Designed miniproteins, single chains, continued (3). Designs and how they scored, part 112

Each design is a single chain, and the fold is of that chain. pLDDT is the mean over its residues in the fold that is shown.

## One batch from the design tools (miniprotein)

Design m11889
Fold by ESMFold2-Fast:
Structure m11889 (fold): chain A 55 residues (1-55)
Amino acid sequence: MSDLELAARMATLSAEEREAVLDAEFAAAAPGMTPEERAATAAGVALVKEAWRAA
């Protein structure tokens, strides 16, 4: 797997598009999650968004 190719793909997405993809993935997975899993996933999503903003 090429990290440069992945970085280039991510760079072509706007911040809004990246957030929409992340939110859609969470929404798709949420019905199968326990409340604990949803809380953990929401925290992970927040960390990913923060990391993207810091990069």
Scores: mean pLDDT 70

Design m11890
Fold by ESMFold2-Fast:
Structure m11890 (fold): chain A 74 residues (1-74)
Amino acid sequence: MEFDQLVSEAQKYMQEGLDNISKIKDKKKQQEYKQQLQQAGDEFGRALNDGDLEGAKQQVKKIQEIAKQAKKDS
């Protein structure tokens, strides 16, 4: 159940991040946020595969922060 909640949160913040990034007019910033979001998503998947609950939580926080920062630039 713990990992199921983290997956749901990661999916939510990934969707919010991608939506916010799509609204950014600066193409360079848009690309930078896309790269950061993809990296955090990849690291989240690795943490899940390794059973690293704490690592997974850290990546969810990163995804959320990227989504929040992208919203400021959108």
Scores: mean pLDDT 84

Design m11891
Fold by ESMFold2-Fast:
Structure m11891 (fold): chain A 82 residues (1-82)
Amino acid sequence: DAAQKLADEAAQNIEDGAEGLIKRLNLSPKLQEKLKELTAKMIKEVRERILAHGEDYPSLENDELGKLEDEIMRIIEEALNG
């Protein structure tokens, strides 16, 4: 359904962003593993949130999905730098 499609798109965009960071920053294997663990956890949380709101969250197909993905990537970057 639409909610599952949004969840899959959000998950893919987060994964793509994480791969971009790995390549751009030439992360060590240890940091790559940490990023992948954080990415998997965030994808699970985002997916559950989108599915829980489903039909009540039509705005997620617009600007809100991008903002959610940006927030997740920011958290991942802060965790890598902290």
Scores: mean pLDDT 70

Design m11892
Fold by ESMFold2-Fast:
Structure m11892 (fold): chain A 80 residues (1-80)
Amino acid sequence: SVTQEMEKIMEQMIELINKLQEALEKGDFESVKEINKEIEGLLKQMEKLLPKLSDEKQLKALVFMLAASGEITLAERRMR
């Protein structure tokens, strides 16, 4: 189902955010850039699934997408 597809993408996103935090702590900015691109790819997949979800699940997905976008922005600032 679309709900199960979204849940799997969200699980992958959590794993990538954890890897992003580890890479930042280690100062591995090459890995940070790679992980940021992977997160952006998952965000595009979530955006395609959004209109197929119920309003309640759309809101949850949007909040999650905003949080993930925020992590990318903070990571980019820390690389400078």
Scores: mean pLDDT 85

Design m11893
Fold by ESMFold2-Fast:
Structure m11893 (fold): chain A 81 residues (1-81)
Amino acid sequence: SLMDIINKLLAGDFSPRNAAKFLLYVIPPGLPEEVVEFLESLYRPGQEPTDEEIEKLIELLGEENIIKLVKEYIDTMISKE
């Protein structure tokens, strides 16, 4: 579930797979149109992302870039004063 992914990320598990799963559930604003279209093409209502979908997203964005995007998004959502 999305909450399981969030809990893993908050626990410091920023693996490319967990980061990719987060992007497939959330589709953060500011992503390139090509990436958004790809994420939407993989969307299946009520189903968790498959391993193949996760691998395709990692290949499209790159492992390091996926982790960076998810970390930056989470940091902006839990902004600290």
Scores: mean pLDDT 71

Design m11894
Fold by ESMFold2-Fast:
Structure m11894 (fold): chain A 83 residues (1-83)
Amino acid sequence: MAALEAEARALVEAARAAEGSDGPPSLSTFIDVLEARLRAEHPDASDQQITAMTVGRILRLVGEGLLEELRDEAGRVLVRVAP
């Protein structure tokens, strides 16, 4: 739990830095950051394996209540660490 919470915070912060934003980052930027991290950790993994790991990690973080999805006024999906 504590390690997953730290991971959720680190990923959200990295996505915010990538966007140059002080607000919640987009889900698409979050996915890009997570995929890049997983690919670096698993250099021998196939694209299909990286995609499966990315989806599984997002589902775990949301299921554990560590990550939540928001929508802005334009309907863009954003993510933040759950309060």
Scores: mean pLDDT 82

Design m11895
Fold by ESMFold2-Fast:
Structure m11895 (fold): chain A 66 residues (1-66)
Amino acid sequence: RAAERRAALLEFARRVEEILQPGDIVTISINADGRVEVEVESSDPQRKAELERIGAELEARFAALR
């Protein structure tokens, strides 16, 4: 539902904001079916892995709420 999806997006944004450094790019794609895809670009492999993990959690949450 919209409220649960919004809460998931806000929590995702908060967690990403705590980790992001200059030059990092996080791309979120939300389609009409409510499916979310997250892509991460970072020069730091550890930050990339953590951001990808957070992105995978968001994708799983949206799949569960669909």
Scores: mean pLDDT 78

Design m11896
Fold by ESMFold2-Fast:
Structure m11896 (fold): chain A 55 residues (1-55)
Amino acid sequence: MLSPEETAERGVQDLLAKGLVTEAQAEEIRAEASRAPDAEAAQRAVVRGLLRVTG
């Protein structure tokens, strides 16, 4: 996963598969993470999104 879009989609799919987020929360996290400048930033955005929706 080298693109921010692929990183965002993969991270969000993992969160959904684990039942950590709803489909609506996943879409919000994906939208923010896919706008990241690189894969590292996208991965961090996915983590921030998870923390934001879980606590």
Scores: mean pLDDT 79

Design m11897
Fold by ESMFold2-Fast:
Structure m11897 (fold): chain A 69 residues (1-69)
Amino acid sequence: MRDRGLQLVYAAGYKLGEAEAKGAPQEVLDRLRENVEGAIRLAVKQGVSREEAEEARRRGYEDGRRAAR
């Protein structure tokens, strides 16, 4: 489902941005980056363009960083 795929990419990006802004350990950041890439791959396989998936990741990441202050 296209909209669900984008939502998962956004959520994964958000968690990565928040964790990076809070200074999470490298092991946690690596796992979150893997989750983001996995979400993007699944969204693309479901018919989402890579451009839209990358945009959702960027929006989530930026929002997560801002939320973490």
Scores: mean pLDDT 83

Design m11898
Fold by ESMFold2-Fast:
Structure m11898 (fold): chain A 75 residues (1-75)
Amino acid sequence: SAEKGLEEARRRVREVMRPDMSEVALELAEIAEKLGRLDLAAELRELSAVADEDEAARARVEEIGDELIEEIKKR
């Protein structure tokens, strides 16, 4: 049901509030959306589901993070 989906999502958000790669990916997705980089935001949300378990996903999150941080520093 929709209620179970929302409750699971909120539980996942609380778990992600621990300092880990899934949390980093979701924070970067919000930044990407604010910068108009909807492509990167969508990729980061997909990566957030596997970042703690997949080394390649973690490397990709770091790569996107570096790109977004550099873009912000120039503004």
Scores: mean pLDDT 73

Design m11899
Fold by ESMFold2-Fast:
Structure m11899 (fold): chain A 60 residues (1-60)
Amino acid sequence: SKEIARLEVIRNLLEIALETTRWVMERVGFTPELQADYQSTQAALEEVNKRLEELRKKEE
């Protein structure tokens, strides 16, 4: 479905964002702002993963 495909793209983008933020933190330092950005992105990724799991189970 288009919804699953769209969420998979969003998931991949969020995973890249987490990796990028981690890479920046290791080089610039673990600032409160970067830690907050990392945690917000991680929470968004968890929500997307939950939605994907539910949608995939309904299409089985």
Scores: mean pLDDT 84

Design m11900
Fold by ESMFold2-Fast:
Structure m11900 (fold): chain A 101 residues (1-101)
Amino acid sequence: SPELEALLADAKARIDWLLSRRPDLPEHRFLVLFQMHLIAFSSELLVLHRSKGVPREELVAVARELRAYLSARLEADPTLTPQQRQALISAADSVVEGLER
């Protein structure tokens, strides 16, 4: 789906932008902004499912691809603690799990 590919590309760019802003933000504010962007991504995927008939399996696949992209970006960042990496991955995992229901 061209709409799914566009949403995924936009979400990857938003993750890169958020991670670049992390050093300039208090930790709690960064986490809240990160979670808000993942919630927005999930909502946009559900709109495609409900309004344009995109299959749920394709939403889950795209959410998993975003999660894998995030995981690789976090593993490459030596400034993140294991607890910080886990919190961000858990937020992405919640999006995947929500779409599987």
Scores: mean pLDDT 86

Design m11901
Fold by ESMFold2-Fast:
Structure m11901 (fold): chain A 72 residues (1-72)
Amino acid sequence: SSAVEGLRAAVRVMEEELERMRPFLSPETAERLRELIERIREAVDAGDVAAAMEAMGELQRVVGEAYRELLA
């Protein structure tokens, strides 16, 4: 479906962004983000849009926390 295709594209962008930001992140933060991106990818591959959206919400929270720490 178009929704699954969009989520799959978003996961790819998130993986690329994590790799770009990885040198600037703590190992703990990088691993948390990697695990969340993997959860989103698995949910998308299973066609579980609700689970993907839940994991995306958690990812956005963790990204926000990481940016706050980097800017402090």
Scores: mean pLDDT 81

Design m11902
Fold by ESMFold2-Fast:
Structure m11902 (fold): chain A 73 residues (1-73)
Amino acid sequence: SMQQQAQQYLAQAEKYLKKAEEAVKQGDSKTAQKYVLKAASYVQQARDAGADQSKVDALLDRIGEVYKQAKSL
């Protein structure tokens, strides 16, 4: 179902966001930015599949914070 697809996309977004956060901790701006973009892509796919808007918004806020951290490295 679309609901199951949305949940899988949110899970992928969370996975890549955690990889981006780890790259920030290691000082790897390029890798962090790459994973942030992957996470953002999965959030967009989750939205298109009908994901809960509050969950989408929370992930986008975290993605924006991690992106700012990555750009500051």
Scores: mean pLDDT 88

Design m11903
Fold by ESMFold2-Fast:
Structure m11903 (fold): chain A 64 residues (1-64)
Amino acid sequence: AVAELLAELSRLRAEAVALGDEAVIAAVDKLLQELFDRRPSAEELRAAARRIRELVEAAKRRQA
């Protein structure tokens, strides 16, 4: 559901902030701003969640 996707996007942003990687935080914030500059579809929300998750996981791998 859309509410679950919005909750996931919020959780992923919080996770990016917790990592402390300013470049990743900036990239996530840019993606979210571009996404919500228009009224996103559920498919667009899912695509954004996948992309943000990839950025967060890449940052975790750099820190490991």
Scores: mean pLDDT 80

Design m11904
Fold by ESMFold2-Fast:
Structure m11904 (fold): chain A 86 residues (1-86)
Amino acid sequence: SLLERLREAVEEGRFEEALKLAREIAKGFDAATANAILELAEYVYVYKDKAVGEELVELLKNPDAKELQERAIELAVEELREIVLK
């Protein structure tokens, strides 16, 4: 399954492949949920964050639109907090 391939890619640190697999999985959802999945997957790719990658895999086992969207918002807030202007 795409989800099992995503899990393996995250576990092996293949974050570019994980992003591509998450994009394929996202196609099966409505626009808002797909966007949340992509925001999580892009966070994993940019920051090489295996823990968030593992969270995404768990969320996708029993996908809930609200839960995915809330987690994506939390990560977006963390990204904004990490932006340091010099």
Scores: mean pLDDT 83

Design m11905
Fold by ESMFold2-Fast:
Structure m11905 (fold): chain A 85 residues (1-85)
Amino acid sequence: APEISAEEAAALAAANAAIGRELDALLERLGEAVKAGDAERVRELSDRLLALALQAVAPYPELQPAVTAHMEALREKAIAEAEKL
């Protein structure tokens, strides 16, 4: 395995923490959009969540199909729930 510097390890940890915080914020906004019945906003936020989730698992490409399937299922459910309003 390539040796990574302490600075590179710290940068990766900071990037992962930033991605986690943005995922949490987007999930909160998604929940608010669902409650508001804003299906277009739900779709937009779901697309952003998928992109960010794929970025988070970029070091593990074998996980990307499962993450994509899970996020697409969440998107479909969230849109359906918003449209019920």
Scores: mean pLDDT 75

Design m11906
Fold by ESMFold2-Fast:
Structure m11906 (fold): chain A 69 residues (1-69)
Amino acid sequence: DKYKEEVKKEAREIARKLGLSEEQIEEVEKAALDAYEYALKELKMTPEQAKLYALAVAFQLALQLAKEQ
């Protein structure tokens, strides 16, 4: 799934740019993928919409983790 790979890549990039550790980058990636699947299955979003939802979740989590450092 092209959008799923884009979610992985962009979520990791967001976390990396915020200075997160590799372990935290993996957490952000996992949360983004879980959000993407939730948006597709439960919210019945298109893959394009689900990607935007997933990246919003990734950004929120990454900011929280960056603040805790």
Scores: mean pLDDT 86

Design m11907
Fold by ESMFold2-Fast:
Structure m11907 (fold): chain A 77 residues (1-77)
Amino acid sequence: GEIARALQEQEKKAQEKQKAKELAQKLFDEYEELLKKGDFDKAQETIHDKLANVIATQSVEEVQLFKKYFEEILEKK
């Protein structure tokens, strides 16, 4: 039914948001770990390379979700 289809679409969107959030959290965790080691150059390079890969491989909407969650993580710290 229409309700089942709406729930399935909602679940798919929730999964996409969760994946974007997990990618943002992993990138932040890796960045923070490198900062704790004092390897600022490697931290910058890692952020640059991973962001470039996200931009190159993801849609505009997926990139925007990733950036939103990444910025939210940064603002909370």
Scores: mean pLDDT 73

Design m11908
Fold by ESMFold2-Fast:
Structure m11908 (fold): chain A 101 residues (1-101)
Amino acid sequence: SLEEVVEELRKLLEELREKLAAGTLTKEDVKKFIEKAIELLRKALKLVDNKETILKLIGLILELIGIEIELEQGRISAEEAAERIIKIIEEAIEILEEEIK
């Protein structure tokens, strides 16, 4: 359900915030968070019918892919990538909560 996707995004957000605060995030850790966020957003896309919401979720997936590319190219740090991913997950939660009846 969409509610399950939101709960998984909240758990992912908490885990990422904790690891960022610990100062031990690696590039590989951040990449796994990106992959999980994309998986959850793709699950959400199967559960939403609103065209505007679909386009917003696709936009967030593209932003996550962009962060992964910048991280792989060494253009941003793992910390900078994590901060950007946190904002994307927060935005995704807000969008999906508005879709929940």
Scores: mean pLDDT 89

Design m11909
Fold by ESMFold2-Fast:
Structure m11909 (fold): chain A 91 residues (1-91)
Amino acid sequence: MISPEELRRRLLRINKDGSGKLTPEQIEEARELFAELDPDGDGRITKEQLKAFFEELGVSLTDEQIDAFDKDGDGYITFEEFLEFLSSVKK
């Protein structure tokens, strides 16, 4: 499992690139982060898991922010939606 401190470092690295575009290397880092939340490899995580994960990092996300990434309203967040979130935070 990834530590909260290591996860924060990876998020800062993704966010610190002010270009607004994710590099292939940053996408690989995001995949590793997502895989820690999705051990089954289904490509989906629950909103509750995502919220708890960011809370462990000291990052407060509102239910509205999390819900905005669940386009289907099925209670799951896909890897693509996760990348959209990371890209939005960079901007």
Scores: mean pLDDT 65

Design m11910
Fold by ESMFold2-Fast:
Structure m11910 (fold): chain A 85 residues (1-85)
Amino acid sequence: YRQEVVAEAADYELRQQLAVEFAKLGETLGIHSIRQLGPLTIRATIVDESRERVQEIADALVEAARKLGAVSVRVLPIEELEKLE
């Protein structure tokens, strides 16, 4: 399963803080990638075999972004990446 969390910052300083916090959570929770989408926008991509684990990590990222004061936080729909039939 894959889910993406997109956070937008009001300024460059907050964007750096968001990047650092997402990186720390990535080390702890196992985030697949963190990318800058624009000058003030960061995307974290979560990939796991467990839908519940993906949701848990996404919720943690959303909470961290809101706590830091992100101007917007979007959680994209969960996707099934591996079809084991």
Scores: mean pLDDT 74

Design m11911
Fold by ESMFold2-Fast:
Structure m11911 (fold): chain A 56 residues (1-56)
Amino acid sequence: PVGPPVDVSELPEGIAETARRFRALADAFDEGMKYAIKTGDLEKGLELAAKKTKEA
């Protein structure tokens, strides 16, 4: 494989941290989406998703 010499690859520790954050954000977003589906109010669901992602 040929990549740029200064390719800023995520360090192993950084990759693990990013994966953990992604999981937490995905869970928070999923909860907001469930709320949107249950209430039929997409705006409210997105607002909850945003709040939950900030808390994750």
Scores: mean pLDDT 68

Design m11912
Fold by ESMFold2-Fast:
Structure m11912 (fold): chain A 77 residues (1-77)
Amino acid sequence: SPNLEKALKIIKDLEENVEDLLLGIKNGDQEVIDKLQEKVAELAKLMKELSPEEQAKVKEQMAKLFAKIQEVVAKLE
């Protein structure tokens, strides 16, 4: 599904840039914050268009992203 591919790409891009995103947020980088909000809104919109099976695949990738966020946050504390 094109919507599934777009959703997975957003999550992958966030996973690859998680340290830069968190540092940008910490430093009050408005460009980083605005881009993150835009990507989160795009992902939320795409999720409504996905089948339950596709939503499960996205949730699995989101769980991996959350684990990586927790790891990076722990290193910054």
Scores: mean pLDDT 82

Design m11913
Fold by ESMFold2-Fast:
Structure m11913 (fold): chain A 90 residues (1-90)
Amino acid sequence: SKEDEAMELLDKVRAIAENTLSEAKKMEDEGAPKEEIEAKIKEGIEEVKKAGKALLEKMRELKVDDKLIEEAEAVIKHYIESLEKYLKEV
């Protein structure tokens, strides 16, 4: 269903954000240079933005309810802001 396709794309956005946080934290715990940790987080932010854009475009193409699109935009924004906050704390 179109809901299943959208869910798979949303799961991809979540996985990118969670994997980025996990990898960056592991790098920090292992004493990686600050510049390398920052680069990893910045890469993750760009990947979330790219995957999020693809999700929103797919939802619009499938004519998903506008309210669900707004909820997806809020989730994407939350992940980006969480990664940006971590980047500032490195």
Scores: mean pLDDT 86

Design m11914
Fold by ESMFold2-Fast:
Structure m11914 (fold): chain A 68 residues (1-68)
Amino acid sequence: NRKEILLQIVKQLEKEYPEVFKEAFELVLEERGLPKDTKLEELSEEQLIDIIGRTAELINEKKKKELE
């Protein structure tokens, strides 16, 4: 099940990068007009992919700032 795999990836990102993940999650909820108390399990596959992508972008931005 694709959604279960995406949920596992998202939960792993939350564990490994909790601050970055929280920021990405809140941004996706705001951009999609979802309630701030929305649970991960309530999200669609597309919404979970968006959170993963945003988290990766924020991690890369922080790495770039350390080099500059």
Scores: mean pLDDT 80

Design m11915
Fold by ESMFold2-Fast:
Structure m11915 (fold): chain A 88 residues (1-88)
Amino acid sequence: DAEAVIVDVSDPLVRKTLKAAAEGEEYATVRTVDGTLIRVNVSDPKVREALAKAAEGAEYLALLIVNGEAIDAKAGTREEAAAFVDSF
């Protein structure tokens, strides 16, 4: 079903993984702020753009996931990520 999640992406190792995902990986495994691991399809160009921005220096990444596929995403501050998930 539909789920909105927030990921802490301030760690350089996490950012390296997001950069690889933005460059062509079909799936990414991310850890949410509550500690849950999720594997999500990130093939959508809009999502890949947000992953690239997160890799370049965002603190957080928010994802809207439907049936295991990310259909929308926002990279930015904690407040921007929270506002994104609260909009659904």
Scores: mean pLDDT 79

Design m11916
Fold by ESMFold2-Fast:
Structure m11916 (fold): chain A 65 residues (1-65)
Amino acid sequence: ALAATDAAGDRGMAAVRALFKELVENGPAAIKEMTAKYADPSATVPLAPATLEAARQGLEALNAL
């Protein structure tokens, strides 16, 4: 799996877990804000594109739960 065993992938998973905590605390508003940031990579993207996309998909999955 791409980035699954890479440091970049590990950081992406940490971000997804942090977003899960935000979801519990702030609900949908936090998810919308984070999704907007991940959806606009044209601004500034410190993460690898693949990791960023995986985080975005994970965010949608968490929001759907």
Scores: mean pLDDT 56

Design m11917
Fold by ESMFold2-Fast:
Structure m11917 (fold): chain A 84 residues (1-84)
Amino acid sequence: SRSELVEELARITGISPATAQRLTPDEITELAVKFAKEKDMRKAAQLLILRVRTYMIDNNLAINDPSIIELTEELMKKLDEAYG
């Protein structure tokens, strides 16, 4: 559920659930990139998963939808490049 995603987002980032609920998909991606640059690939990967799950929920998509695969690959590439 969206409430579960917000709770996980707050837990990973350390921000309040109210603040986490207001984060845009792009802001979640930027946080993941920041953690990757800080060499915290675990947190970066967790945020990537939440970003993809949010996209699935917002667009009512199945897990094997081609757009989900494409988004996941794009985000993974961004994290890998940021990690260096």
Scores: mean pLDDT 83

Design m11918
Fold by ESMFold2-Fast:
Structure m11918 (fold): chain A 62 residues (1-62)
Amino acid sequence: SHMAGLALAQLVEEGREREFAEANYLYFFPAPANEAERERMVDLLIEQLLRPEAEELRKELA
């Protein structure tokens, strides 16, 4: 998972975390009932998982 972590950190640094989250949020959440719920799930994935994981990895690599 080290390579996957580095790829995630790079993706977040490039500002592409939303693309990843929109493609992958269904691995982390049930199917959304509407568009607003989908947007909330994508935002939660970015803020609660993707960015914290990338920040922690950068902290360990610095």
Scores: mean pLDDT 71

Design m11919
Fold by ESMFold2-Fast:
Structure m11919 (fold): chain A 93 residues (1-93)
Amino acid sequence: SSRDISQQITNIIRSSNLTFDQLMSLWQSVRNTAIRQGIQVPPTPTTPDGIIQSIGDIIVQATPSQQQQMIDSMVRQAESLGNFDLANSIRSI
């Protein structure tokens, strides 16, 4: 379900020990994809937990095909940060 995918992604992100700036980069990649898909995005989060919660809230609104595009966007962003373990974990969903 959309909720299960959202929970898997947020759990992976929480376990990845990302900095605030790295978390914000992932959130921006999800936000930009959601905007292109016509999904309404929440206000910009200001805390690490807020970022992770916001990513989950965006993903749960998405259709399966939209969720796949968000996953692909996060994988590309994780790779751009040099975090290939995170990229592989997200890709495995």
Scores: mean pLDDT 88

Design m11920
Fold by ESMFold2-Fast:
Structure m11920 (fold): chain A 89 residues (1-89)
Amino acid sequence: SAAREEALREVERWAAERERELQPVFEKARKLGLTLSPELEEEARAIAAELAPLRAEASETGDPELIREAMERETEALLALFEKALEEA
């Protein structure tokens, strides 16, 4: 139905916006003097690669639970990297 398609588009837009918000967190940390070492940057890329299939499935299906899981996993991973950066700062 049109209503279902509308709801799925809203969920996808919300998920994309959340993902976009998490991406600049790395850039912001670097600008604030929280320099990620090359090792931590590689770890961040590895995490992104591991989460890519889950994000793709969430985006394609529009399943709210998959979208939530993808965002939760990415948020936890990014926060853990920031905590490591803060410990090294």
Scores: mean pLDDT 67

Design m11921
Fold by ESMFold2-Fast:
Structure m11921 (fold): chain A 65 residues (1-65)
Amino acid sequence: SRTVKTTVTLHDGKTYTIELEFDDDGKPLRVRIFDENGNLIAEKEVQTWEEMNQFLIKTINQLNN
């Protein structure tokens, strides 16, 4: 499997870590979102890029509120 990590800074200045996990064929497996202290705040198993993107958009919008 392959994990891609990125960070996002929201309107309040807080930074979150996004981990995107893929299988060996490059299919999406899971999204994990961590706060600045390393606490897991959101996680979802996914099977498609669309599910992965929808979960990211929804969760980031909730955190940015």
Scores: mean pLDDT 84

Design m11922
Fold by ESMFold2-Fast:
Parts: sequence; C-alpha cells; structure tokens
Structure m11922 (fold): chain A 71 residues (1-71)
Amino acid sequence: DSFIEELKKLADELISSISDESIREEARKLFDEFVKLLKEGLSAEEAYAKLPSKTGEIELAVSWAIAKEQK
C-alpha cells in the first residue's frame, strides 16, 4: 500500500529530526501504533483519537494522512 509506505517515510523523516534518543523511541512507538490502527481499517481521525499520547510529530503525520485520504 503506497499510502502506508509514504506515511512510514514521513514518520522516519520526522523521527530523525528528534535529537533526544528517548523522545525518538517514544515517537517511533506512537507512529507504529498509528500505522497499526490504519492497517486495521480505521480512518486517520479515528486512529489519532485512540493514541495514548500526542506529540507535534504525530500531529503532522496525522494531518498529512487525513489530507491523503481525501484524494
């Protein structure tokens, strides 16, 4: 699925911008859960609502995913 592959690429770019290793690990875990929920058939909005925590990086990825779902 090209959508999921593009999302993973965006996630890697956003996570790579984080200088703190522990914060980077937490962001990767959040992105993994988001992708998992999308693969289970949830919309980006539904998946975002179910995430245990929210950071600026995940919010950017979610906004991108919502925009892509509308095209």
Scores: mean pLDDT 77

Design m11923
Fold by ESMFold2-Fast:
Structure m11923 (fold): chain A 65 residues (1-65)
Amino acid sequence: SAAEYEKAFEKILKGEDISGVDIDKVLLYALIDANSEYGSPVAKELVRKLLSGDKKVIEVIEKNK
């Protein structure tokens, strides 16, 4: 659900484990949400950090690939 992806975005931003979720889908939904006029601020922040090469965010993503 959308609420489950929102929680995944928050966990990635905090560097928390997100085991058991499809990371590719999480990233896809973050990109879709970040480009929406009604998009979540959390999704926008996650995409911003990904584009800036934030180490904490990248490490969480790599661990869950």
Scores: mean pLDDT 79

Design m11924
Fold by ESMFold2-Fast:
Structure m11924 (fold): chain A 55 residues (1-55)
Amino acid sequence: SLSEFERLVRGIVDAMEARDTDRVIRLVNEAFEKFPDLTPHELAVAVRRERARRA
């Protein structure tokens, strides 16, 4: 099963593919609220990995 973090990252990439900017912003904010120690760099790496997995 996916972790909650992995589920949020997949949701962000889904929203990016849909070009739903409001949903991207909402899910990014949700990730930082749920994971206070998460850095922007770590989130960017996770998003890049998920996009690479789909290519």
Scores: mean pLDDT 87

Design m11925
Fold by ESMFold2-Fast:
Structure m11925 (fold): chain A 70 residues (1-70)
Amino acid sequence: SKKNIELIEKYRKKLEEYLLSKLPEMSPEQQKEASDLLIEWTNEALENKYSEKEIEERYKELLKKLDEIV
C-alpha cells in the first residue's frame, strides 16, 4: 500500500542518515557490510507485504545490527 511504501521510505532515510553520521569512523569492510544490509532490508520490505508493525520491528532490528558494526 502507499502508506507502507511511505513508511519504508521514512525508515530507509533514517537508516541512511545514521550511516552517513558514522561513515568517517567506518572501515571499507564495515561500509560494505552496512550498505549490503540496508539494500537487503529495503528490497525485502518492498517485495513482502509486511504490516506496519513488521516494517517497524525490522527497522529496529537493522538499526541495532548497524550500531553493532560501528
Scores: mean pLDDT 81

